# Designed miniproteins, single chains, continued (4): the designs that were tried, part 89

Each design is a single chain, and the fold is of that chain. pLDDT is the mean over its residues in the fold that is shown.

## One batch from the design tools (miniprotein)

Design m15062
Fold by ESMFold2-Fast:
Structure m15062 (fold): chain A 90 residues (1-90)
Amino acid sequence: SAVEELLKEVLKVVKESYKNKESVDEMIEKVKELFDKMMPKIDLSDIEALKKLQEFNLKLADLFDKLKEGKLSMEEFVKELEKEVEKILK
């Protein structure tokens, strides 16, 4: 599904940004661009996929806030996001 593709692509972007030592702001901007690109492709009749997207968005927002506040390192952010994506896609 487009939602599963979006979750996997967000995780990929985050991992690549960490590996390339990009700033938090650069990573967040890339994630926003990915959402803008993928959102029009989402099937709004797929209620199960929309629930997964909502769960992911709530967790991603929480993790971004903690990362911006310095409560979470980039490495910890990547690890927590990977766990959340794996949980939602299983």
Scores: mean pLDDT 83

Design m15063
Fold by ESMFold2-Fast:
Structure m15063 (fold): chain A 91 residues (1-91)
Amino acid sequence: MNKKLLEEALEHIRKAIDALAAGDIEAAIEHLRKARELLSKVPGSEEEVKLVDLAIAEAERAKAEKDPLMREINIAVAILALSVLLVTTRK
């Protein structure tokens, strides 16, 4: 059960990275919220939840940001947080 929840969460994280790279911030936030829900049910995933929460916060900042450069920076930070999560989850 826990392994399946983790794998489903990681798939949503990959889709969120793709959406962020495409500039679809709304789709990215939706995938990140689903990943967070799944990770919250996995014991010992507190650090992964923190990285997803950081990515959600940065994506929401990018959505509200009117300066194109600052929006790209917020997107890049969200992608970085998710990339760290994907790397650190693999032994």
Scores: mean pLDDT 85

Design m15064
Fold by ESMFold2-Fast:
Structure m15064 (fold): chain A 75 residues (1-75)
Amino acid sequence: MKNEEALKSFEIAVESALAEVQRHPEDTELQQRILAAVKALADSLKKHLNEEYRKRLNELLAAFQAAVDAALAQA
């Protein structure tokens, strides 16, 4: 239950962060700050997750980072 709640909270945070990045496609500094905040949240949650949920969280983080890196590369 707690692991699922943490992962769901992270999914919602990633969705919100992607929406914010998409609202400000030319603001590379904001995109970098959002990425840093999402990484910090992931690191905080990983310490309390079991192995299976840590893997899922890392996969979500990797997908989010790839999306932000692609946006930054176009800037």
Scores: mean pLDDT 79

Design m15065
Fold by ESMFold2-Fast:
Order: sequence, then C-alpha cells, then structure tokens
Structure m15065 (fold): chain A 65 residues (1-65)
Amino acid sequence: MAEEAIEKARELGKEAAKLMKAGASTEEINKYIGPPLRKLIEENPELTDDQALEVSKAVHSAINE
C-alpha cells in the first residue's frame, strides 16, 4: 500500500536525519537511504509513478525535519 510505503520512507528519512546531525557525510547518508528506498519501491510494484515519487519525497522531507 502506498501509505505504508510513504510512512516507512518517512521513518528512513528520520533515521538518516539523525545520522546527518551526528556528522555523517552525504555519501554515508546516500548509502544508508539508497538500498532500503530502492527495495521499498521494488517490493511495491503496484505503485504508480506519482506514488513512487511521493515515497521518494517522503524520505527527503523527513530528513529536513
């Protein structure tokens, strides 16, 4: 479900934000976010392009919180 994927993406972004505040590099953050986000989208093949974009945006939005 798109809502579940979006919520999981938000949680991933919040964890990435904690790492960033602790001094993690952009490369470390990208390596932390990339594979789980890709897997989340791959495990939800029913997502429309717009819904997949919202999942990606949810990660980045949560990082800025």
Scores: mean pLDDT 78

Design m15066
Fold by ESMFold2-Fast:
Structure m15066 (fold): chain A 83 residues (1-83)
Amino acid sequence: SEREIWAETMRRISRIAREKGQEEAAKIFEELAERLERGEVTPDERRRLLIQAFSKIDDQETRDEIAVLLEEGYARIQELRQR
């Protein structure tokens, strides 16, 4: 499902952020993944948490790596919607 793809994407992003020393951002992405798995987050809340997490990232290289993972996640969701 779209929720499962998005939750998996958030967990992958959290791991990358943590590996890059962005611990605060990693925690927010991990929380978002857990809430997505439980169905406890709206699209607007997801967007707000994403903005908050990105605001905690100190370097452009990490932001660029996360952007690639987000694009991969969106592509998988788009394929699912195309049928």
Scores: mean pLDDT 81

Design m15067
Fold by ESMFold2-Fast:
Structure m15067 (fold): chain A 73 residues (1-73)
Amino acid sequence: EEEELRKKLEELRKLAEENEPLASEEDIAFAEKLLELMEQGKSLPEMPDSVFSEGELAALKALLSRRLVEKAE
């Protein structure tokens, strides 16, 4: 369970490292909104396709997943 979660987070983190330069203020603000919703125990909102590419979306999710794991520990 935790090991499987860690593996997925490491894959997402790798994407975030590769796409690190893509992190804009708007991307970070959106990521923080997702983090707040996850902390409230609510489902993630649907993300608009026209706002982010698949790579940017994956990088944001990796960043959020990493931060949640570190905070939860």
Scores: mean pLDDT 53

Design m15068
Fold by ESMFold2-Fast:
Structure m15068 (fold): chain A 81 residues (1-81)
Amino acid sequence: SVQENIAKLREYIARLQARADQFAGLGEDRLAETLREIARWLGEQLEKIEKGEMSGEEIQHTVEVAHTAVALADEALARLS
């Protein structure tokens, strides 16, 4: 459902922001900046979804991008630990 996708996107955005803060604390400023840019873009997409400006296919693609970004951030953190 749209509501479930909105909830997932909010969780992914929060997780990317948390990872960005963690990477900044580790001196990984470029990675932190990249994750913050992705989170900003996802926030813009979320606003469009809430306004009804996105199709179901566009919403699905946005969730897929968010999920991939979180997975890559988690993998990067695992490699630094």
Scores: mean pLDDT 88

Design m15069
Fold by ESMFold2-Fast:
Structure m15069 (fold): chain A 99 residues (1-99)
Amino acid sequence: MEEALKKAKELQEERKKYKKLPEFRKILMEVSKEFVVEELGESLSEETIENMAELVAEAILGTLTKEELEEFLKMDKEEQIKFIREKIEAVREASRARR
C-alpha cells in the first residue's frame, strides 16, 4: 500500500511538471479551445471558452500515464494535436457512458 501511494504521488507531480511547460500547455490549451468551440459553438463568451478549455485540459492530463507524457514530448506538433484530440474524444465517450 505505501509503495503504491508513493508511485501515485510521483505520477501526480510529474503531470504537474509537464502542465507547467509553456509549449506543452500552449498546445493542450489550443486543442482544448478548438474542441469547446466545435462542440458548443462560437456564441460562448471568451471567458466561458477558456474555463471549459481548462477543464478539458485537466481531464486529458488526468488520463495520461508517465510513459504517454514522455512519448508526447517526443512527437511533432501535428502528432501532439492528434494525440490530444483522441484523448478528448475518449473522455467525452466515457462521460456519456456514465449517464
Scores: mean pLDDT 70

Design m15070
Fold by ESMFold2-Fast:
Structure m15070 (fold): chain A 81 residues (1-81)
Amino acid sequence: MEEEIERVIKALKEGNIDELLNTPVEVQIEAVKKIAEELGIPQRTLDAIIESIKKNPKNRDLLTEIHNLFKRYEELKKARE
């Protein structure tokens, strides 16, 4: 499970949506939680992402939006330097 989560974290950061679509929803959620911790994403935003994944599991458009959101937070974190 941990190795799978690390692979999914990489896929989310790189925007490899095809890898994400082949990933169990439970593993997607755990990867999202770890990235949110790393990027300092607010709990309310994280909760909204998790609910969206649960309601629309393996949705390509949703996973793309999540990838783009994480990229924005990564850029914001770098701007604090």
Scores: mean pLDDT 80

Design m15071
Fold by ESMFold2-Fast:
Structure m15071 (fold): chain A 73 residues (1-73)
Amino acid sequence: STQAVLQRARDAVAAARAVLPQLSPEQQATLQNMIAAIEGLMADLQADPDNVITQTALSIQSAGLDFEIRLAQ
């Protein structure tokens, strides 16, 4: 569902923000760019909840952020 995709994105962003202070400036910049992209897609999906392209993009980007957090630690 759209709500599940949005919640997954919120969880990924929250996890990223929690680890940001412990990372190098280069890693912080990478995660901040990914967070910004996800927040943009979240806003787009909230404006058009039935947009399957935006839903898919947000799901992929959220998974990518989760993966990047694991690599950065």
Scores: mean pLDDT 88

Design m15072
Fold by ESMFold2-Fast:
Structure m15072 (fold): chain A 90 residues (1-90)
Amino acid sequence: MKALAEKAKEAYEKLQKLREQLAEAIRNGADQSTIEKLKEQVEEAMVELMLYQAEIRSQLTGEKYSEEEIKLLEETARKSARNLVERLLA
């Protein structure tokens, strides 16, 4: 539990840092390759955070997520990350 909670905290901090870097790159007119790389990293960080949070909840409740439920959670996290990026670009 402690190691998993620490990983979730690190994933959260990584996601926040990547969001700040993406917003800064957009404001400073960075090239498209830099922006696309940061978008990918934000998406990956959000999926990682969501999976750690799901595992923590599973351990606390004793309830296991199915493979189908995990896939749906990953898809939801990726959509949330893309919506976040679209708002930063608007």
Scores: mean pLDDT 81

Design m15073
Fold by ESMFold2-Fast:
Structure m15073 (fold): chain A 50 residues (1-50)
Amino acid sequence: STSMLNFLRQGYQGSLDAAKESTSEEDKQQALELAQIYQKNLDYIKSNVS
């Protein structure tokens, strides 16, 4: 759905922004891992839905 795609795109961008703004290595790593999860979900939808 469009709502799901928008949610995933915003989650991806928000995670990247969080990583950029993180002052601790652990928070940065967690944010980057979240960004990778969102990216994989977006890639899955792009490849398997449209």
Scores: mean pLDDT 81

Design m15074
Fold by ESMFold2-Fast:
Structure m15074 (fold): chain A 62 residues (1-62)
Amino acid sequence: SELEEKAREIVEAFGRVLSDAEIERFARELAQNPKFKGKYSVEEFKEALRRASEEARRRAEE
């Protein structure tokens, strides 16, 4: 989905697992972005970013 793709893009751009503070900050900024405003909540972005970070962590173990 658009939400999941954007979350993966951000995590991949950092090349590492995001901290909880970074997830909170990016989720708030994305929820206020005109492209996504009214489509997704801060909580939905937080969940997508956490999932993308966990996927990146698992791949780093390979």
Scores: mean pLDDT 77

Design m15075
Fold by ESMFold2-Fast:
Structure m15075 (fold): chain A 74 residues (1-74)
Amino acid sequence: SPLQEGLARLEELVKQMEELKRAKDIEGFFKVGKEMEKLLLQLRPSLQADPEAAARAQELVARAQEIAAEVLSL
């Protein structure tokens, strides 16, 4: 389903953010963050209708925010 494909892409973007943090690629990190933001906006109506998918997306967003805090706090 488009929702499951979107969640899989979201998970892929989080993994890319972790790799870019390790590489200290700040420009790449911001590009991936922008793609994640765009994807979340597209998925928002579907996520509101599916609490299980919303919980998974929330976990992935929380992980992305942790990575962003580590990159931007120093």
Scores: mean pLDDT 85

Design m15076
Fold by ESMFold2-Fast:
Structure m15076 (fold): chain A 68 residues (1-68)
Amino acid sequence: MPSMDEIWAEFQRVVMELLTVPSQEDRARALLDEAVGILNGLTPDNADEAYKKMVRILKEAKELVKEA
């Protein structure tokens, strides 16, 4: 199972690719803002929930890359 750091690194890689596609830029920015919000709000009490949200955001970003 990938760690939070690995999920974040993979997400950054995918979202940077989406930001180079003009039609996907707004969606990429929204996903990046959501991911940063999750990480900024990360506490020991919500770590499991934050991890699940990050995994979902990564999957969504990968789906957008396939659509582009």
Scores: mean pLDDT 79

Design m15077
Fold by ESMFold2-Fast:
Structure m15077 (fold): chain A 100 residues (1-100)
Amino acid sequence: SSMEEKIREQIETLLEHALKNNLSDDQILRMLLSELRELSYSLSKDEVIQATEIIIEELEKRKMSPKVIETLKKVREELEKAEQEDIASLLDKVLAEIGA
C-alpha cells in the first residue's frame, strides 16, 4: 500500500542516517521507537504493528543491530496484546527503559 511504501522510505532514510553517523544500538532503538510513538498519534494499533514489522524487515535486510531487532520483536508482541488506548504509554515505557 502507499502507506507501507511511505513508512518504508522514512525508515530507510532513518537507517541510512544511523549508519552514516555510527549510531549505537541504544541510539538506533530510541530513534525507531520515537518514530513509532509519533506514528501512534495518527495510526491504528494494527498500522503501528505493521510499521514495527517494516522496521524489523529493513533492519534484517541490512543485517543491522541484532539486539535492536530482538527488542522490536518483543515490542511487537506487547503491542499485539495491548489495547489501542495503551499503545502510546507502552512505547513511552519502552523508551524510558532503554536510556536514563
Scores: mean pLDDT 86

Design m15078
Fold by ESMFold2-Fast:
Structure m15078 (fold): chain A 97 residues (1-97)
Amino acid sequence: ASAAEARAAYQAAIEARLAELRAEGASEAELEAARAELERRMALLVRGSAVLGRLYREGASEEELRARAAELAAAPAPSAAELERLLAEYERLRRES
């Protein structure tokens, strides 16, 4: 798998959820709001997976992992450039597993 495949899977998951909401009768305004929220949540999840996965492999304690997860949850969503770097790191960790 590649960083491009990870990014495609990320985008596919967002589009799949938006398709479900559209089928449930969501308005265009609701779909735009949902897209923004899903992109934010997925970006936070990708960052969390990359950072916490690395710490876990380095032998971090459960307390350290929980503290770091809380810090990441409070941080703003990563930029597009940061997300690209995080997806590449996430892909690297997955290949090493």
Scores: mean pLDDT 72

Design m15079
Fold by ESMFold2-Fast:
Structure m15079 (fold): chain A 92 residues (1-92)
Amino acid sequence: MEELKNEAIEKIKKHLEEKLKTLPTVSDAQRKKIIELYEKRLKERIDKEVKTPADIEQFYKEELENIDKAYSWLKKQIAEDQARRAAEEAAR
């Protein structure tokens, strides 16, 4: 069980890290901090919510969906910020 929980956390962390690496405005220090905070939250939640192997699969799927939604939102915000900066530079 513990091995399955650790495997799920590792896979979720790798998925998050891969998504963050595709964001050009996020520094290495920021990525590390985000991953550390997220890992702490995941460990607390998985210990409370997961009691069986089936619970692990459900938890994993839900977390991947949450990351994908957050990534989509962040990507839009970055694109909007870049567009604003370009418009400000052009108006200068």
Scores: mean pLDDT 76

Design m15080
Fold by ESMFold2-Fast:
Structure m15080 (fold): chain A 85 residues (1-85)
Amino acid sequence: EEKEKEEKELIEEIAETLVERFKELKLVLTDEQIEKAKEALEKGDIDKAAEILGNAVKGEMSEEQIKELKELIKKALELQIKKRK
């Protein structure tokens, strides 16, 4: 029980840290890249989602895109943990 809770807190902290890093580096995912990353994660393809994140372009993210990016990172991390079974 507590272990599951700590893992969720860690996932959220990592996701926030990565989003903050993207903001510091002035990196953005286009709406098209966000959609492709969502499709990859729906298929359980974490490696493809990570590749899309690595192809981020220079730009300024909207608040909506920041929220989408955070949710994508959280979902990728949760799938990573699930794969350890």
Scores: mean pLDDT 76

Design m15081
Fold by ESMFold2-Fast:
Structure m15081 (fold): chain A 69 residues (1-69)
Amino acid sequence: ALKKVENAPKEKQVQLAGQVLIKYVPEFEAQGQKALEGKLSLGQVAAIMSAAMLILSIEDKERLKKVKE
């Protein structure tokens, strides 16, 4: 999923990253929703995504793989 975000235009990366959080990391659904609403900067979304991936690397490596693809 992140591979599609990385290949997207910069103006759409925040919104697409928010969609990835909502779909694959429901623990961060509130943060994903704020990204969709344009309430987060690209840097803030990147930090949240890094935290989400770190948590998944410990608790759910299978979901982490789906997030990275």
Scores: mean pLDDT 76

Design m15082
Fold by ESMFold2-Fast:
Parts: C-alpha cells; sequence; structure tokens
Structure m15082 (fold): chain A 85 residues (1-85)
C-alpha cells in the first residue's frame, strides 16, 4: 500500500469515527460519543505520524493543507467531547 493511499485510509477512518461520535451524541449516548471521539483523535495522531514519516513523498502544499484539516478536525472533536462530558 502506498504512503498516499495510507493517508487516505487513515483520514477516512478518522472521519468515520467522528461521524459515529456525532451520531451517538445525537442519540444521547454520551459514553459512545466519547469512545468514538477518542478513536477519531487516536487515528488523527497516527495520520500526523504517517505524514511526518513520508513527508518527502508528499507534495509540500498537500502536506500543509492536510495538517490544517487535521487541526480543524481535532478542534471539532474536542468540542464534541465537551458536549458529551
Amino acid sequence: MSPEQQVQDLFSKALYYLLQARNNLGLGDNEGALLYAEKALETLERLREHLRKHRDQIDPADYETTLEIIEWLEKQIEELKKRAS
């Protein structure tokens, strides 16, 4: 599997967990929301590490843009965790 394909897979996984966290929060399942939010954050941490490890194989503009999106998603997840607490 290519480094770029692994970035896409990790990104999709993080978005899936965030969607599950939001759905659980909407249903009043605060514990489920927190568990999926944690999985989303862990996946984004793995994505950051993968990007850093393969920086030489990624376009610099794409690298920067992807990091900005990760930062934005992390903020969204932290706000969701506050609502579920």
Scores: mean pLDDT 84

Design m15083
Fold by ESMFold2-Fast:
Structure m15083 (fold): chain A 56 residues (1-56)
Amino acid sequence: MFGTVAGKLGGPATVTFANGEVAEGTIVSVEGDLAAVKATFANGVVVDVVAKKVAD
């Protein structure tokens, strides 16, 4: 799922999905303007996502 992410590598991050949903997670890698994020939803589900990095 694509979206935008704000955060630093290895630190806390906020992912905003294209449908307007928000999840908190951790950036595990950055490639250019793309970040791989482990995102955890409020219900405890963890998903791996790739998002465009827009802020630190």
Scores: mean pLDDT 76

Design m15084
Fold by ESMFold2-Fast:
Structure m15084 (fold): chain A 74 residues (1-74)
Amino acid sequence: TPKEYAEELRERGRRLERLGEQNPEVRDTLLDYGRGIRSLGDVGETYPLLLSSFVDAGRELEREGERILAAAQK
């Protein structure tokens, strides 16, 4: 349901926020990305017709956050 996909986005956003809090070198970037993904979940729950695009965007932002974290750890 739209609520389930919105909650998936919120969980993905919270995950990046936790990674940011654990990694000071990338904290601000991962917190911003995580908040963005959570916002996509909130808006997508209100506007379900946009939810597919928001899920795709949220997954891309999560992958970008993970790449930034990996680069900082090298």
Scores: mean pLDDT 86

Design m15085
Fold by ESMFold2-Fast:
Structure m15085 (fold): chain A 77 residues (1-77)
Amino acid sequence: PEIDEASLSPAALERIREIQKKVEEAKKLFEEGKYEEAIKLLEDVRAQVEADTRIPAAVKEHLIALLDAAIARVKEA
């Protein structure tokens, strides 16, 4: 399912964009062969999503699923 940014509050959008920025940082670490650092950053982002009260529950579940998939992919490398 696609995240519909237009349906989100400005506060939720800001948090999601911060999360996306951290995911891009993790992707860069993965491309550099820094797998352990990439995993740690993705796990930190996952914890931030779990702790956030501004993100709607459905979007939160979707983000956690994407982060879990990303972590699994890095661990396979």
Scores: mean pLDDT 76

Design m15086
Fold by ESMFold2-Fast:
Structure m15086 (fold): chain A 89 residues (1-89)
Amino acid sequence: RKIRETEVLRALKELEEEGVPLSSITTRMIAKRLGVSVRTLSRFFKEEYGVSPREIIEEAIREGKSIVDVILRRQVDKGIELIKKAVGL
């Protein structure tokens, strides 16, 4: 199955809205919500974010943020870096 980032963000937001603690969120839980294998989800995270789902979850726990906020920050930072390179800064 092909995963889209919007589907991943939605699944993570649903887990947060259901009150699942960050320490209890696993790659398997996210994969089950998306109807994909853990392998497919891990590959998607490596290709899109350069890290495993577990690393993103651990970053969220360490920073006291939602997993969605961590992902969005990473995408914003990537966008800023691309703009900076495009304008020669």
Scores: mean pLDDT 77

Design m15087
Fold by ESMFold2-Fast:
Structure m15087 (fold): chain A 99 residues (1-99)
Amino acid sequence: MEARREELERARLYAEALAMVMGRLVRAGRVAPADLERLAAAEPELLALPEEEQIRRLTELLEALMTPAELAEARALAARLAAARSEEERRAILAEAAA
């Protein structure tokens, strides 16, 4: 893969990791109602953007709502996803993170 595509892939995996951690926090009732409203309001705006810009904007939004410890968890998850040797291993990591 070209360097630009590898950078986009890493950015996508990081955004996916952030979304997984945020989803767990939402299910655990650990996200403030105002932050949930902010996430819901951002969805139609993000869906109107090109993929690369959507990933960037989603990453910025999620990082702003997370603690340093939660960001460290997301970075560790993104590293595990990047190190996965197969799509099956990647799916298993995501399933574990979603639980």
Scores: mean pLDDT 79

Design m15088
Fold by ESMFold2-Fast:
Structure m15088 (fold): chain A 98 residues (1-98)
Amino acid sequence: VKVTASIAGDAAKVAEAAALIEEAAKEAGVEVTINQTVLPGMPQTLIGLVPDVELSEEDEEKLEEMAREISRLVNAGAPREEIRRKALEALEFIKKAA
């Protein structure tokens, strides 16, 4: 089962997070699909991180927890380096689970 981990928040902050995740994915050598969705009537943008691997239910839950932490950091205005570090942790987890 392919897993989508979602990062939600302010459009500008989420767009910067998408760029950081793409950069981190290149560094980790992980192939991911980033889907951006703008919800009608809401000023929030969602990023879906879809790994090109099937994850166990346990690993899916862990990836969702990591995405939730990234969402928290992005919306709290955490330093770029901290967001990047958390993104790399999630990408390395995907790579290890492959």
Scores: mean pLDDT 67

Design m15089
Fold by ESMFold2-Fast:
Structure m15089 (fold): chain A 80 residues (1-80)
Amino acid sequence: MEKLEELVKELEPYAKLAYEKGDPEARELVLRVQEIVAEEARRFEAAGVPVTPENEEELARRIAERVEELLEEFRRRREE
């Protein structure tokens, strides 16, 4: 859970770009992040994985890994 909170803070500047500045690329990024979170949560539910601190940490880790890859790609495109 803490790792997800850190990830949300990392995403805050991009959310501001999407909603306050109307940046279409940042908006697409935010929507893709929401999709990743929903997909991973659904996989956990479908697998019947019990909600334990260890399983919540694993879910958070998977979400963070996918979102970090997406952020790195977004930053790379923005540099050029």
Scores: mean pLDDT 74

Design m15090
Fold by ESMFold2-Fast:
Structure m15090 (fold): chain A 78 residues (1-78)
Amino acid sequence: PLRSALQSSEQGKKSAEEGDNKTASFLSNQSSRIARDLAGVDDAARYAQQSSDAAKNGDNKLAVQYSQQSVDQLQRAL
C-alpha cells in the first residue's frame, strides 16, 4: 500500500511535468486516498491532495512541488 501511494505520487508528478493536468490530478488524488488509510504518512496524503488541487487549477509548477513533497515523505516512510 505504501509503495502504491508512492508510485501514484511519482506518476502524478511526471504527468504534471508533462502538462497533463487531468492525469496528474487523478494520480495525486489516488495517492492521497491510499496514504490517508496508512499510519504515519498524513503529511504525504495532504501534499498529494494539494498537488491534485493545483493540477485541477492548471498550476503545473505547484502540482509538481506538492507531488515531490508527497514522494519525499513516502520514501522516508519506507
Scores: mean pLDDT 83

Design m15091
Fold by ESMFold2-Fast:
Formats: sequence, C-alpha cells, structure tokens
Structure m15091 (fold): chain A 61 residues (1-61)
Amino acid sequence: GAEEALKAAKEAEAAGREYARNGGGGPFGQRAIEASKKAVEAGKASGDKEAEERALRASGL
C-alpha cells in the first residue's frame, strides 16, 4: 500500500546514501540503485505521489 511504498522509497534513498558513504560504490552502489528502481515501481503501484516522487529522485541518480 501507500505506507509500504513510502517506506521503500525512503529506504532506497537512505541505502544509496549509506552505501555510497561507506564503500564509495561498487556492488553496494549497484544494489542501492536497484532498490531505488524497486521503490519507484512500488510507488507507482500504490498511487502515493510522495512515495513515487521520492523514489524517482533516488532512482534518477
């Protein structure tokens, strides 16, 4: 639902940032990007505009 989509979007954003800070990319960076793409799909499916927007921004980078 919307709550799950929003949580996924925030988690993807945080994961990307934390993995980038911790390791500076590599396989962890790729994982963070894939998590962001997953969050975008969840956001679209739920119709939660806030979750979708956050996920799209995280996925865009």
Scores: mean pLDDT 71

Design m15092
Fold by ESMFold2-Fast:
Structure m15092 (fold): chain A 118 residues (1-118)
Amino acid sequence: MPPPSIEELVEAFVEALRRRDLAGARELEAQLVARLRAEGVPERAVALLSGVLGQAIEAVEAVLAGDFAAAEAHLATMEALRDLFLADPSVPEEWKAWFAEVADRVLETVREILEEER
């Protein structure tokens, strides 16, 4: 069986968050990071994307614990990491466009979960 595509891993990660499957989300983050490295994505880009995905998991965990202040802080950190990636001159513009799309999808998913659990 061919390995899952990067897009399939992103969709699986978003779906794990929607199901509140934090263990599954952490496993999918590790798989996505490994796949991006295998595809030759710059390490800085991989580190910043991993940061966004990790903060998304922590935000959902905080929401499930009833700590909405912590969830909002994690959401703000995700936004800061996204902006940092887009401003980084060492990241190719093609990867910035893809990362922005992925980060925005993950950010929207976390916002939806936060509103559902309020």
Scores: mean pLDDT 85

Design m15093
Fold by ESMFold2-Fast:
Structure m15093 (fold): chain A 86 residues (1-86)
Amino acid sequence: MSAEEIAKEAREFFKEKLIEFLKSNGYSEEQAEKFAELVFDKKLSPKEAAEKVGLDPEKAEELYKKFEEEMKPDEVKYLRLVIEAS
């Protein structure tokens, strides 16, 4: 598997996790999916993504920071895999 394929798989994994996290915090599936797409695929800030989906930008930014803190160990593992695969 190429480094680009591994990077895409990791992004999709984190997108799915973010969608589940947002849904568990009371967001609709549609809003959660669109927010995750804008953040991970379009590389918008959480505030900009929230504005485009009609979410509270400040609340969405706080939730995204909590999600990043939770996912930090998985990111470390992913980085090691990318380095070993290159």
Scores: mean pLDDT 71

Design m15094
Fold by ESMFold2-Fast:
Structure m15094 (fold): chain A 55 residues (1-55)
Amino acid sequence: LKSKIQEKSAELTKAQNEAVDAIKAGDREAYFNANIALVKSYKELQALLEEAVRA
């Protein structure tokens, strides 16, 4: 579990940085794609965390 949580946390951080960079560059497509990745990584991380706290 810890390795999976760390991996998903890294993906979330990468997506956040990509979204910020896209806003600064004015790239709407990159911003939209980064937000999709952010939401996906967040949901996956939340599921792993819920599994860890219930176990």
Scores: mean pLDDT 78

Design m15095
Fold by ESMFold2-Fast:
Parts: sequence; C-alpha cells; structure tokens
Structure m15095 (fold): chain A 74 residues (1-74)
Amino acid sequence: ASAEKAKKKGDEYRKAALKGAEYMIEQGVPAEKIEGYGLTAHKLMKSDPSLASSGDKMLEDVLALAEKHKKEQE
C-alpha cells in the first residue's frame, strides 16, 4: 500500500538522520552544528508531504541528542 511505502521511507530517513547526528557526536562536533544538521534535514523532509511527520519526529530526536551532548561537554 502507498501509505506503508511512505511510512517505511520516512522511518528510513529518520533513522539515517539520527545515525548521522550520533556519528557527529562521536567525532566531537559542537552541539550547535548538530542542531544545524537537524534543521537542514528537517527542511528536506518537510519538502515531501509524505515525510513531514517523520521529519518533525526526527528533529525532536536530533535536538534531544544535541542538548544531551552539550550538557555532557560541560
């Protein structure tokens, strides 16, 4: 079904973006740049209406990772 295909693609993009953010954390990238990465990925996902909800969830998860990383760097 088209709905299943859209959900699978959205979940795939969200997981890829989260893995990218985790990789940036492992490389010591500042939290502010990880936030920028999340915002850029969110804009790309929002450009496709079928990915919009997955994009919103992805941004929440990436921003949460960036916030945690920032606190751990204190």
Scores: mean pLDDT 79

Design m15096
Fold by ESMFold2-Fast:
Structure m15096 (fold): chain A 72 residues (1-72)
Amino acid sequence: MEEWQKKMQEAALYLSLARQDPANADKYLSEGEKYGNEAVKILKEQGRDEDAEKAGAQMKSALDTVRASIAK
């Protein structure tokens, strides 16, 4: 598995943890965003700018969805 894919999986895990433990959601969302940003950075460093934009957009959408779910 590529390094950026591992970072995206870590981000997804933290988003799942935020949903399971809403009391600590802010911490988990912060960690998820950090790993998502690291994945985007790796893709940009590899010259994969289009993939980086797609990954960044997907991560933002996922973060916004989890934040909305927790607030409900």
Scores: mean pLDDT 82

